Designed miniproteins, single chains, continued (4). Designs and how they scored, part 62

Each design is a single chain, and the fold is of that chain. pLDDT is the mean over its residues in the fold that is shown.

## One batch from the design tools (miniprotein)

Design m14268
Fold by ESMFold2-Fast:
Formats: structure tokens, sequence, C-alpha cells
Structure m14268 (fold): chain A 123 residues (1-123)
């Protein structure tokens, strides 16, 4: 199933095997193109490999499928910051912050605030 391929990708990513993880996330997406988590995970693996522009595209696909996917908004902010697009990074971090605060995820909200402080210092 798409979920089984996604889980295998996550196991490989935890071991730092990002290229192998990507193969499994791609298989998950082939079975379920609307699987927002698999699109987000594919983006994360590509970002770990330094492929920020490609990662950006997959995070955008994840938020298109699930606009309330706080982690995908947060990851978009991170890759935009890596690309030097600080103004856009701030917008995406602010969206992630609002979603994490609405969900009551205080730990993730604080992580986003820290990233916002770091990128605002670059402007």
Amino acid sequence: TAEEYNKKGVELAKKGKYEEAIEYYEKAIELDPNYAEAWNNLGDALAKLGKYEEAKGYYLKAIQLDPNYAEAWFNLGDVLAKLGEYEEAIEYYEKALALYEEAGDTEKAEEVRKRLEEVKEKL
C-alpha cells in the first residue's frame, strides 16, 4: 500500500539513506497521488540532500493537497531560508506558526518562533 511504502521510506530516512527513502516515497505517490505526507517526506529527503529547489516543489504539492499541514508550511519556510528568500520564508513560517498554535502544539510553535527570529535578522 501507499502507507507501507511511506513507512519504509521513513525508516530509511531515519538511517540517513535519503536516496533509498526517495524511491519508496515515489512508490507511495504512484499508488496515492493525494498522499500529502508522502509528498512532504519526499521534499524533506531532497532537502537533506541539499536539493532545495526540488524540495520546495514537493512541499508546495503537500500544502496544495492539505493546506492545514503545518509541517509542510514549516519545511517550505526552511528551504526558502536556505535559498536566501527570507521574505517568503517569513510568510510560510507565520502560516506554520498559526497552524501549530491552533493545534496546541506548543513545542513546534516555539521552534517556528526561533526560525522566524533567525530569518528576520537576515533582513
Scores: mean pLDDT 90

Design m14269
Fold by ESMFold2-Fast:
Structure m14269 (fold): chain A 63 residues (1-63)
Amino acid sequence: SELRRQAEEEVRRGEEAFRAGDYETAIRHYMRAALLYHELGDYERQQQVSQQLGRAIAQRRAA
């Protein structure tokens, strides 16, 4: 589905931003991915992305 492809792309962009130390950008991409997985009813993937979001928020606060 188009929504799943978009969710996967948002996760990929979030991971790239996280590796670059751009935690604000990573947070935005993970938030978009979580919303897309919620719309898909894919709560397992939504939960995984929410954990990645939490890690990005923690890194932003620590930096």
Scores: mean pLDDT 88

Design m14270
Fold by ESMFold2-Fast:
Structure m14270 (fold): chain A 64 residues (1-64)
Amino acid sequence: MEELAAKAVELKQKGEELFKQGRYEDAIKLYEEAKRLAEEAGSEDLVKQVEENIRKAKEALAKS
């Protein structure tokens, strides 16, 4: 469980780096995997943070 939360944070951070590079589709894929792991870990706060990252990335992609 702790390992899943740590992996989710790592994937979220990698997604944020891709987002900064304008690679929104790749960022979304990493965020969706991070959300899955955060849900398995039972980390509701992390799930909410990743959902916000997904929302922002999808919004940015739609404007591209």
Scores: mean pLDDT 84

Design m14271
Fold by ESMFold2-Fast:
Structure m14271 (fold): chain A 91 residues (1-91)
Amino acid sequence: GMKKLTEEEVKEKAQKLIEEAPELDPETLFLKLNAVLAQIEDVEERVKLVEEVLKKIPLDKAQKLLEKLKLNPNASEAELQAAEKVVKELS
């Protein structure tokens, strides 16, 4: 298993990523999102982070991020389904 950071450190990194998401290109956003997700073992918490990031960016960037997530072998079905739902809601 991965060594989990403190809950406060994970929340701080997640919050900063959510705030920065509109300013980042899709590639940089995907890399930063993956780094934060790697610190989260709980699938429900990972799903919440993916949803919050997608809600903060324009539809075009959200679609590009979703495509990258679908190609990531470490992405769970729950994360992919949640991401697809948010993108559909933004459409």
Scores: mean pLDDT 78

Design m14272
Fold by ESMFold2-Fast:
Structure m14272 (fold): chain A 79 residues (1-79)
Amino acid sequence: MEKEIEAEITVALALMEYAVTKNTLSRLSKEEAIKELEETIKKLEEYLEEAKKLGASEEDIKVLEEAIEELRKLKEELE
């Protein structure tokens, strides 16, 4: 129970970080946007590993992996 709650919180925090980054990109210069994306991708990868350790559902893990992939594609488009 407690570990399941920790996994859900970890996923929620990761998705909030993702949403904040996506909302700020349009207000940043190209250089700032690339740096912000790099920092958020790294944070989401750390959250993904923690969520896996906490036993997050396969569905939640997939959502985080898709979010990370989306940010990586956005970074490539800006480069």
Scores: mean pLDDT 83

Design m14273
Fold by ESMFold2-Fast:
Structure m14273 (fold): chain A 59 residues (1-59)
Amino acid sequence: GEIEKLEKELLELIEELEKKDPVTGRVARHELERMKEEGKMTKENLEKMIKGIKEALKQ
């Protein structure tokens, strides 16, 4: 579904971020884990996190 596609994209971006900046990447991975635990795996939350990681990867 749409959520599963966004989660996959987010995980790929987190893996790329972890290779470039391991500390920031690990923080992003923990945030995704928190979203899963809290039932906050919404399209809005996933898209917001994807955007943030894409911006971090530009710096």
Scores: mean pLDDT 85

Design m14274
Fold by ESMFold2-Fast:
Structure m14274 (fold): chain A 71 residues (1-71)
Amino acid sequence: MEKGRKLLEEAEKAYKNGDYETAVKLFEEAIKYLSPEEQARAYRLLGEAYKKMGDIEKAVEYYQKAAALER
């Protein structure tokens, strides 16, 4: 449980610092240890990170994954 939350915190810090490549790697690792509710948040932030990197196709994919967990 703590491992996933620590990775999520590190991923959010990387995202805020503009290091989107590091942020996506940390979010992808964190998702393996998160609850569905926390995974939905991580997928949304993955979508935002890929959008900032110009990868619109991956951004849409992760937004859809987040939406699926919220329904």
Scores: mean pLDDT 82

Design m14275
Fold by ESMFold2-Fast:
Order: sequence, then C-alpha cells, then structure tokens
Structure m14275 (fold): chain A 65 residues (1-65)
Amino acid sequence: MEEEVLRRIEEARERLRTARSVEERQRILEEVFKPIEQMIKELGEDHPVVQKLKERLQKAIEEVE
C-alpha cells in the first residue's frame, strides 16, 4: 500500500512537470490525492505513513512550481 502510493506520487511528479494547463495540473493532483485520502481514512491523519506521503506529495508540487 505505502509503496504503491509512493509510486503514484512519483508518476504524478513526472506528469506535473509536463502539465501545460492549470486544469491538467489540478486533475493530476486530484488523482494522486485520492489514495492518500483513503490512507487517512484507514490509518488516521496523524499516522507516520500518512504524514510521510503528504510530505512527499508537497515536495513534488514544490519541485514543479
């Protein structure tokens, strides 16, 4: 589960780097955040795994900004 979500974040990073529009970027973010939302529901928002995934996603966003 964690490895699968991390893989999706890395795929999202590549897609965000090549995104041409705000709408495309928003779609990518929505798609990658869905698995993280499920992890929050299953483990809780303060769980170390959830915090790690949120941190990785924010880092990916910053790298393409």
Scores: mean pLDDT 77

Design m14276
Fold by ESMFold2-Fast:
Structure m14276 (fold): chain A 69 residues (1-69)
Amino acid sequence: SPAEAIALATEGARAYQAGDYERAIALFEELIRRHPDSALVPEALAVLARAYEALGDLERAARYRAQAE
């Protein structure tokens, strides 16, 4: 549902702002898996790239940046 996608994005963004990058990743990957056609997917991909970069996983960060295009 759109409400579930918004809830996942909201909690993921809060986790990211709190520096909980592992939780942000889990929430945004869940959003993409369950709601692949959501208008929130491009933002989810961008946050995933930044979160993986913050954790030092530059290869996964680059893959998510490429997908955001």
Scores: mean pLDDT 89

Design m14277
Fold by ESMFold2-Fast:
Structure m14277 (fold): chain A 113 residues (1-113)
Amino acid sequence: SPEARRLLELAEEYYKRGNYPLAFEYAAKAVLLAARAGDRETAERAARIAAKSLAEIYRIHGNEELAKKFEEIAKNKDYEALIEFIRELLETKERNGARLTPFNLELKELIEA
């Protein structure tokens, strides 16, 4: 999927710049698009960047247990575990009445398709 590869390249660029929230958002979208297209290689690469970005975010916020969980997901390139995390994140935001960002809405549409 050419779109998933372009999003992966953007995620890698933001990760290199230390912008972990943006790296996660682009990588998460790349995982969902690649998984939907059956592009396992791109899904695995994108899941690694997404999980590494989450590990860094949780480490910065002092959540070492969650940081270690996402380091393992990154090591194993476990894009299915990452998709489940994205589902749980979106469901939690909706349950708490939090406004979904435009990017969160795109992720929801890709998961529901």
Scores: mean pLDDT 84

Design m14278
Fold by ESMFold2-Fast:
Structure m14278 (fold): chain A 72 residues (1-72)
Amino acid sequence: EIDVTGMSVDEVKAALMAEIKAAHPDLSAAQQAQLEAMITTLLTDLSTTHSLQEAYKITREAAEHAVAYLKA
């Protein structure tokens, strides 16, 4: 888990994508693109009503579920 205090939404997206790629190095470019699109949508949506730290945590949990689905 990363501390996103003081980060921008774009920086959080980049950090979360790096974290997911490090945890799941076998993801294809297409799967990475799908995850990046989902993360971008969720972080943008959640950041309007939640703190960036809360948006990060919710988006990270959703991304891990999506990885499990994409690997099935």
Scores: mean pLDDT 80

Design m14280
Fold by ESMFold2-Fast:
Structure m14280 (fold): chain A 98 residues (1-98)
Amino acid sequence: KQEGLDLAVEVTLLHIEAVLGARWAEKQGDTEVAKVLREVADLLSRAADAFEQGNIEEGKRLLEEAAKLVEDGASKATGPFAEWLRRLAERIRELLER
């Protein structure tokens, strides 16, 4: 159904942002944020695959896991990454409410 494909597209965009964010964090020397974002990117990629295949339950489970990792990362981050991670978590949570 269309809902699965729409979620897959939005999650794929979040995956791209997580990948770029990880590269930015690594370049800035924030290895902890880079590590969190690489793990989040993997979860988002797997969630997008699940949604594309129509497995909404598994996709949402993976999004919930990604949101928790980003929220934990945001609570421990300092500087510009703290706000960036908080906003990423908000966007993942928004998708879970759909």
Scores: mean pLDDT 85

Design m14281
Fold by ESMFold2-Fast:
Structure m14281 (fold): chain A 61 residues (1-61)
Amino acid sequence: DLPDWVRNKVAEYGKTITEDAVNLLIEKVGSDLNKLSSVIDGLAGLPKDEITEEDVLKVVG
């Protein structure tokens, strides 16, 4: 399940991600795991514990 893969990847950085942020990320980036990993790496660099839809919008437009 792609949403579970995204959540697990974020959890590797000790963070969480909202369901709305997961859905938006997949909608904007698609199912390319390499692209998703790159975007998640950027989001994981934010100085906060939870990644939100607004955080995703700032990175992916």
Scores: mean pLDDT 83

Design m14282
Fold by ESMFold2-Fast:
Structure m14282 (fold): chain A 60 residues (1-60)
Amino acid sequence: GPALYRALADFEARTPEELSFKKGDLLEVLGVAPLGLLRVRSLTTGREGLVPASGLEKIS
């Protein structure tokens, strides 16, 4: 199945390319981006964007 991650804390997007999320949100990883970022889809909102990998925990 898809690579699923859980948000460990809230994150607020700082650029138009980034995605905001809340602690406990589930995110599907779509790909790897430069500078430690992941391209993800939020399972809560259905929106896509870049997020820091350090704020996420892999849950399968």
Scores: mean pLDDT 83

Design m14283
Fold by ESMFold2-Fast:
Structure m14283 (fold): chain A 72 residues (1-72)
Amino acid sequence: SAEETRKKILDATIELDKEEGAENTTTRKIAEKAGVSVGTLYSHFKNKRELATAVTAERLREIGDEIDKELA
């Protein structure tokens, strides 16, 4: 699904940023790690700024989910 593909791209970006640093994380490496084409990546995110914004939102969502799990 589009949602699953988007999540794979975000997760790949987060992991590459941890492993190599944000400066060494390219859209090509993200696409390869996520198992998608660079074209597919750009269909979800127009540029690295939009991707960075989405990564921040996803990280906040994951933190919220962890809090909800602990409080449930």
Scores: mean pLDDT 79

Design m14284
Fold by ESMFold2-Fast:
Structure m14284 (fold): chain A 60 residues (1-60)
Amino acid sequence: VEELERQIERTLEEIRRTLAELGRAEDEGAPQEELDRLQARRDELVAELLRLQEELQRLR
């Protein structure tokens, strides 16, 4: 249980970092390929977060 909670917290932190990078890249007018990469990374992290939260709910 504690391991899932730590994984959730770590994933949330990585999501926040990725969103900050995305926001900066958008503000700086980065190439669409870079924006797409950051968006894909965000989406993967969000999917992982949802999976971990479902596992935690199943255990509790």
Scores: mean pLDDT 82

Design m14285
Fold by ESMFold2-Fast:
Structure m14285 (fold): chain A 57 residues (1-57)
Amino acid sequence: LEEEVKELQKKVAEQLEKLRKLLADPNTPQEEIDKAKAELRELEKELQRKYDELLAS
């Protein structure tokens, strides 16, 4: 579980960095930003589920 949490934290950080770069470019299409936000949300939900699992154990 701890290893899975660390892996997800890394993926969240990578996705956040990607989103930050997209937001810094005013020419980025809104569709690309929306996709990156959706991917970040999915990773955040998965990370929260792993935290809940860790707390239940």
Scores: mean pLDDT 80

Design m14286
Fold by ESMFold2-Fast:
Structure m14286 (fold): chain A 79 residues (1-79)
Amino acid sequence: TEEKLKKLIEEAKKAYREGKYQEAVHLAMKAIMLDPLNEEAIELAKTSAKRLSDELGQPGFATAVENTIEAMQENHKKL
């Protein structure tokens, strides 16, 4: 689990550096599914989503990703 989490974060960082923001969001969200409190994964998902929203001209996309992360954190607290 720990090793898989680190690999997902590394792959998300690589995607972000390569300008592949959709892939970076996808990988960071997978990391958040494993650990909803992982600050590095949360930051990668939020920053990548904002970059993608800028590219699409749709700020609502970044807001939707942030709301999804919040819902995942709330569900984690209930477990």
Scores: mean pLDDT 82

Design m14287
Fold by ESMFold2-Fast:
Structure m14287 (fold): chain A 84 residues (1-84)
Amino acid sequence: GESVLAFLRELGFYQAAELLKKMTAFIDRVIAPEQRAENKALLQANVAASIMPTLSDEQRERLVAALREDGVPPELLAHIRARG
């Protein structure tokens, strides 16, 4: 989640970054270990999809790169791209 968090902070999406951080901590605390990676990927994908339409083409490509670095699977990346 660090690459997406850094991207959100760089662009001034501080509330989204803090929410993502808190929800990630919640997943680590209450979700079973074998389901944590999937739930974190879905959380990051949903946050990204919500801001994608507000971004420039360059910012969209940087966000997709950050999501890929954070381990979001290609199937979810395709859905996020379609929202942009």
Scores: mean pLDDT 83

Design m14288
Fold by ESMFold2-Fast:
Structure m14288 (fold): chain A 59 residues (1-59)
Amino acid sequence: NAEAGKLLLEGIDLAEEGKFEEAQRLFTRAVILDPEQALEAVKALNAGDFDKAREIAEK
C-alpha cells in the first residue's frame, strides 16, 4: 500500500531523529491501512535496522 509505505517512511525518519511520539502516530495510521507491511517495518525498526525498515516501507 503506497499510502501506508509513505507514512512508514515518514515515521522511520521521525524515529531516527528521536521523535518517537510523532513516529508512533504515523505508524498507527500505517497499521490501519496495511497492518502486514506496517508491523514488518516496525519489527525491523525495533531491532535497530532502519535500512531494513525503509526497504519494507518501499515495497
Scores: mean pLDDT 82

Design m14289
Fold by ESMFold2-Fast:
Structure m14289 (fold): chain A 90 residues (1-90)
Amino acid sequence: GVERMLELLERTKERIKKAKSSEEIIEELERLIEELRRLFPDDPLARAVAAVLEQEIAWIRGNPDVPVEDQKERVVSTIDALARWLRARA
């Protein structure tokens, strides 16, 4: 349910804050996407969250000149926005 998705988002956010490279940020996002697809295969909310996270991975890969700290700030803000969106639909 939504509570488990929120727990996964918060855990991933904390791991991203500790990431030291773009590659580490991408790895954490890919793990979250895989876990969402495995745990919630038929959930449209999980699919929407995964789609946004895939767009964030694509943006990081497309913007290698952006500092890692700015990439982290963007991703953390996106995760916070997703968490607010999920809570509104719970």
Scores: mean pLDDT 91

Design m14290
Fold by ESMFold2-Fast:
Structure m14290 (fold): chain A 84 residues (1-84)
Amino acid sequence: GPVTIKATIKGDKGTVETAYNAFKEALEAGGVLSYEGKITIEGDKGTLEITFTAKSKEAADNIVKGLEDAYKEGKFDELKIETS
């Protein structure tokens, strides 16, 4: 069934805006059923706080893996994932 995840992403302004837009694309593609989030921008840095509901555990695992891979590649300064 659907899985709800809360994520906090910190990094460069453009990077966090791109991450937020990726959830809109996932919603349009049907992998995400809903999301709500906020971006706080301070100079060249941003913080994205987002709660999203993925259509399935597999979809949730794929999204989380994508975020974790981006963090490992140095795209984010900080990443927190909270799963329910």
Scores: mean pLDDT 85

Design m14291
Fold by ESMFold2-Fast:
Structure m14291 (fold): chain A 55 residues (1-55)
Amino acid sequence: KEKELIDAVKELFNKAGIDVSKAKSFAEIKELIKEKTGVELSDEELREIGESLLK
């Protein structure tokens, strides 16, 4: 299930023009988002985004 959440979040940000395709964990997604947008997200926030995408 964690893999599904990670993949869903990656798809969302890639579609939004934020390339996170090489990320393999929420920690790597957070680093790429911070680098590209300056926004710091928590693991909980990313998990909630992923859960909403799978509904």
Scores: mean pLDDT 78

Design m14292
Fold by ESMFold2-Fast:
Structure m14292 (fold): chain A 70 residues (1-70)
Amino acid sequence: SNEQQAQQLAAQGNQLYAAGDYEGAAKLYEQAASLTTDPSQKSSYLAAAGRAYYLAGDVEKMSKLLKQAS
């Protein structure tokens, strides 16, 4: 299902985040957000992507995604 695919992508994003690949993690969180139909999960994934972009030094992407998460 789309929800299971979103969860798998988020889990892969968490692994990249733990490894310090913040850009890769952010992209996987964005993909997870695009697949979920749950507004709460979508917001959580977009916020995670925004935080990962902040750590990657991409403040513009961070700002865009945190605004979408709100």
Scores: mean pLDDT 88

Design m14293
Fold by ESMFold2-Fast:
Structure m14293 (fold): chain A 92 residues (1-92)
Amino acid sequence: SKSAVESLKTLLTTLVKEGYEVEIKAEGDTLHITIKGLSPLQLIGFALQFIGLGLDGLEVKVRIEGDTLYVEVGGLSQEEIEEILKAVEEAK
């Protein structure tokens, strides 16, 4: 969904602007997102936000390990990946 892609873009740019340690790697049709140094409440809250994007039509997988949130978002077009990466870079 275009709306879900826009929500993902907004979530990622907000996290970067708020000073969270966000790493994004694109591979094929998938974005690999790593967010480090999170409190337990931040881990739960952000995990639920990414899961919500999955309910809105994105192919989302979430894994928590220690203080790190790992997210995979699949099924993205090359244009959607480029738009997300550009928005995140501009937010820094």
Scores: mean pLDDT 86

Design m14294
Fold by ESMFold2-Fast:
Structure m14294 (fold): chain A 62 residues (1-62)
Amino acid sequence: MGDEIVRRAVRVALEAARRNPDPSVLRELQRLSDEVYRAARAGDVEKAEEYARKLEEFAKSL
C-alpha cells in the first residue's frame, strides 16, 4: 500500500500551506493530496507517484 507516498505528499502539502496559506493554494494542495491518496488506495503506485511529484512541483512554485 502506498502509505509512505501518501504521508510524504501530505507533509509536503502542509509545509507549502504554511508558506502560503492562501485559500486557493490550500484547495489545490488538498486536491492533489486527495489524488495521491486515491491512486495509492487503488494500488496504482505510478499514478500516486505522478500526483505526488505534481504536488511537490506546485509547492516549489509557491
Scores: mean pLDDT 81

Design m14295
Fold by ESMFold2-Fast:
Structure m14295 (fold): chain A 56 residues (1-56)
Amino acid sequence: DKEREKLVEELIKFAESNGYKEGVDFTREEIEAILDQTNYDLEKAKKLLLEKLNSK
């Protein structure tokens, strides 16, 4: 699914732009789980991801 893969990549880029790194601070599986929880709403996924990463 190209649209879902695009959202996964955009959310990873967003996390990296905030100083977090794939394979260190988060995994692709965690990104996919966050997108699934938000029904692939990128804006909600960005907020949820930052809340989880900033709480570590």
Scores: mean pLDDT 81

Design m14296
Fold by ESMFold2-Fast:
Structure m14296 (fold): chain A 69 residues (1-69)
Amino acid sequence: LEEKIEEAKKKAEEARKKGDEELAKAYEELAEAYEELKRAKEEGASIERIIGLELRVIGAEIEIELLEK
């Protein structure tokens, strides 16, 4: 999960360097979703909370795919 957070942040930086602010923002949202999921798992959050955060990650991934086409 830490590795996925790092990858998302790197891709956000790359998009920003290319002038793709919308794609950069989408990757930043993905990184935030992974960070919340990691924190929830470390703190022993409910199964419902973890599933909700996993769905948020999926939503962010779909948004990125739509932006990249």
Scores: mean pLDDT 80

Design m14297
Fold by ESMFold2-Fast:
Structure m14297 (fold): chain A 116 residues (1-116)
Amino acid sequence: SMEKEYEELIKKYEKELEKDPNNAEAWAFLGDALLELKKYEEAIEYYEKALKLDPNSKLAPTAYLNLGKALEELGKYEEAKEYYKKALELAKKENRKSLAEEAEKNLKKVEEKLKE
């Protein structure tokens, strides 16, 4: 049922992007659905598209966090570290405490992996 829910979300945002391919939020939400389906490479591509279209979006801190998560799942720890740092910086600037705490926790985790 969860897979079906994400497949329906993908269809929804694909329709929105057919009408407006510059809708950064739709690219970010499509990335979120792909991340949940463990399609990490596709999720990364769509988050990068969203951030390129609107780097100052209200979704940007979450998109950077999730881009870091997808990269971490692919074993790209150095790249994941850089995006977790960006997520943490933006979350702190926007006073998004829970997002900042998650970004800091994930940053610490990937830094420990890089000490091997």
Scores: mean pLDDT 88

Design m14298
Fold by ESMFold2-Fast:
Structure m14298 (fold): chain A 84 residues (1-84)
Amino acid sequence: ASQEELDRGAVVVALATTKVALERSGHPAAPALIEEIDAAMDAINAGDYETALKHLRRAQELAEAAGLDPGVFRSAAEIVEKIL
């Protein structure tokens, strides 16, 4: 597998894991964060990394505003930006 394929796979797994954790948390910010995660994953699967990056940055801002750890969204955005 190429480095791009490995990086894409890692991002998708991290986002999917975060989505499951948010769904289980019942946190008030979870629905908005899940919407951004779903949009980012859809964009990544379509090869639209520019759109994926926008949704990941929105998720980061939403997480920070909600007092949640934005780290997964920040790391995912950095990986996607390198693919662009």
Scores: mean pLDDT 87

Design m14299
Fold by ESMFold2-Fast:
Structure m14299 (fold): chain A 65 residues (1-65)
Amino acid sequence: GFEELKKKAVEAAEKGDIETALELLKETRRKYGEEKAKEALQEVANVLMQQGRVEEAIELVKEFM
């Protein structure tokens, strides 16, 4: 479901796999729509920022949006 895709995207980003995180966010957009995709993107970006990975958070947002 949506929560599982969001969790997988967060876990991929935490492991440094931004490409997989981006793919999972795009899949979330396709299956659950723009609003849910933005919700998942926000959570992934927040986790990256919390880890001090600000440049990666910016790149993820740029590639997705």
Scores: mean pLDDT 84

Design m14300
Fold by ESMFold2-Fast:
Structure m14300 (fold): chain A 88 residues (1-88)
Amino acid sequence: GPEEALRRLEEALRVARESGDSLAITTLESALRLAREAVETGDPLLVEIAIGLVGIGLGVAKLIGASEEAIRALEEGIEALEALREAL
């Protein structure tokens, strides 16, 4: 359900924070804010925006050679948001 998807996204953010990667942290913090608002309002567009944002962040992270932990956190963030989209 939506709560499980949000918990997975929160865990992805925790991993990003442990990696120390500012791009991954900022991207997932923004995505989590949008995801929480999507659950509160029932607006699936906010989840699509969050998926797009994390997708861009992941693309940039791979391009600049970010840590494996940062890349994994962003990938888990996308999977959590995809699960949230299916639950809404």
Scores: mean pLDDT 91

Design m14301
Fold by ESMFold2-Fast:
Structure m14301 (fold): chain A 67 residues (1-67)
Amino acid sequence: SDGERLLELAEKFVEEAKKSKNKLDREIYLAMAHMVLALARRMFPDDTELIERLEKLVEEAEKIVKK
């Protein structure tokens, strides 16, 4: 499904942020995760489970960047 594809993309960006040794690359992957969340809110506004799961992934990426 399209929602599963968005979750897979966001999970990939979080994992890439974790693997990134420099702060710029972590910020880029965080920005990409935010873009996936924004797209989900626009295309699937009523899919509260999808949005909530993507919000948690973005929060995880934000914690990685703040280190």
Scores: mean pLDDT 85

Design m14302
Fold by ESMFold2-Fast:
Structure m14302 (fold): chain A 60 residues (1-60)
Amino acid sequence: MTIEEALERAREALEKGDADAANDLLTEGAIQLAEQGASDEELRELSRRGKELFEELLGV
């Protein structure tokens, strides 16, 4: 899984109104990226962009 794939799947779930699925997809993406040897910077990028995605679609 890539950062882009994790974010795309999470976005689709949020657009369908399934925030729980979106959160699960981001968590699974982070775990898979870490297991694939992703850098700390890549994991922070996924976390940051995931937060921005939730803020964009759910509002803050």
Scores: mean pLDDT 81

Design m14304
Fold by ESMFold2-Fast:
Structure m14304 (fold): chain A 65 residues (1-65)
Amino acid sequence: SSLVEEAERLFEEALELAEEGRLEEAQKLGTRSYILLSEAGHDELAAEKAKELREKFLEVERKRE
């Protein structure tokens, strides 16, 4: 669906922002992606994407030390 496609795009942008160290902006886009997936009825996919972004945040924070 178009909602899932938009959510995937927002999620990819969130990962890129996180890699750049822009964690606040990444969290905002990740949250929007999560909401769109949940509204589309894809709660399991939303949870999976949230976990992936969370792991990315931990990696970025570890690299910053």
Scores: mean pLDDT 84

Design m14305
Fold by ESMFold2-Fast:
Structure m14305 (fold): chain A 65 residues (1-65)
Amino acid sequence: ASDEEIAEALTERLGLSREEALKVIEIYKESNGDVYEALKKIIEELGLSREKALEALRIITELSA
């Protein structure tokens, strides 16, 4: 799926803003498949709960396959 499609899914399912959703996608790409590094950065940079950050990464991995 495109970044826009993934961002839309993140906003609809998790209530993230479009800007937060795009930042999550950016962090995931920069982490080169290291889901735990991405999780840590999402929590630190966006202030999301661990549970919400983990769900965001699940959505991205499912739509990026």
Scores: mean pLDDT 82

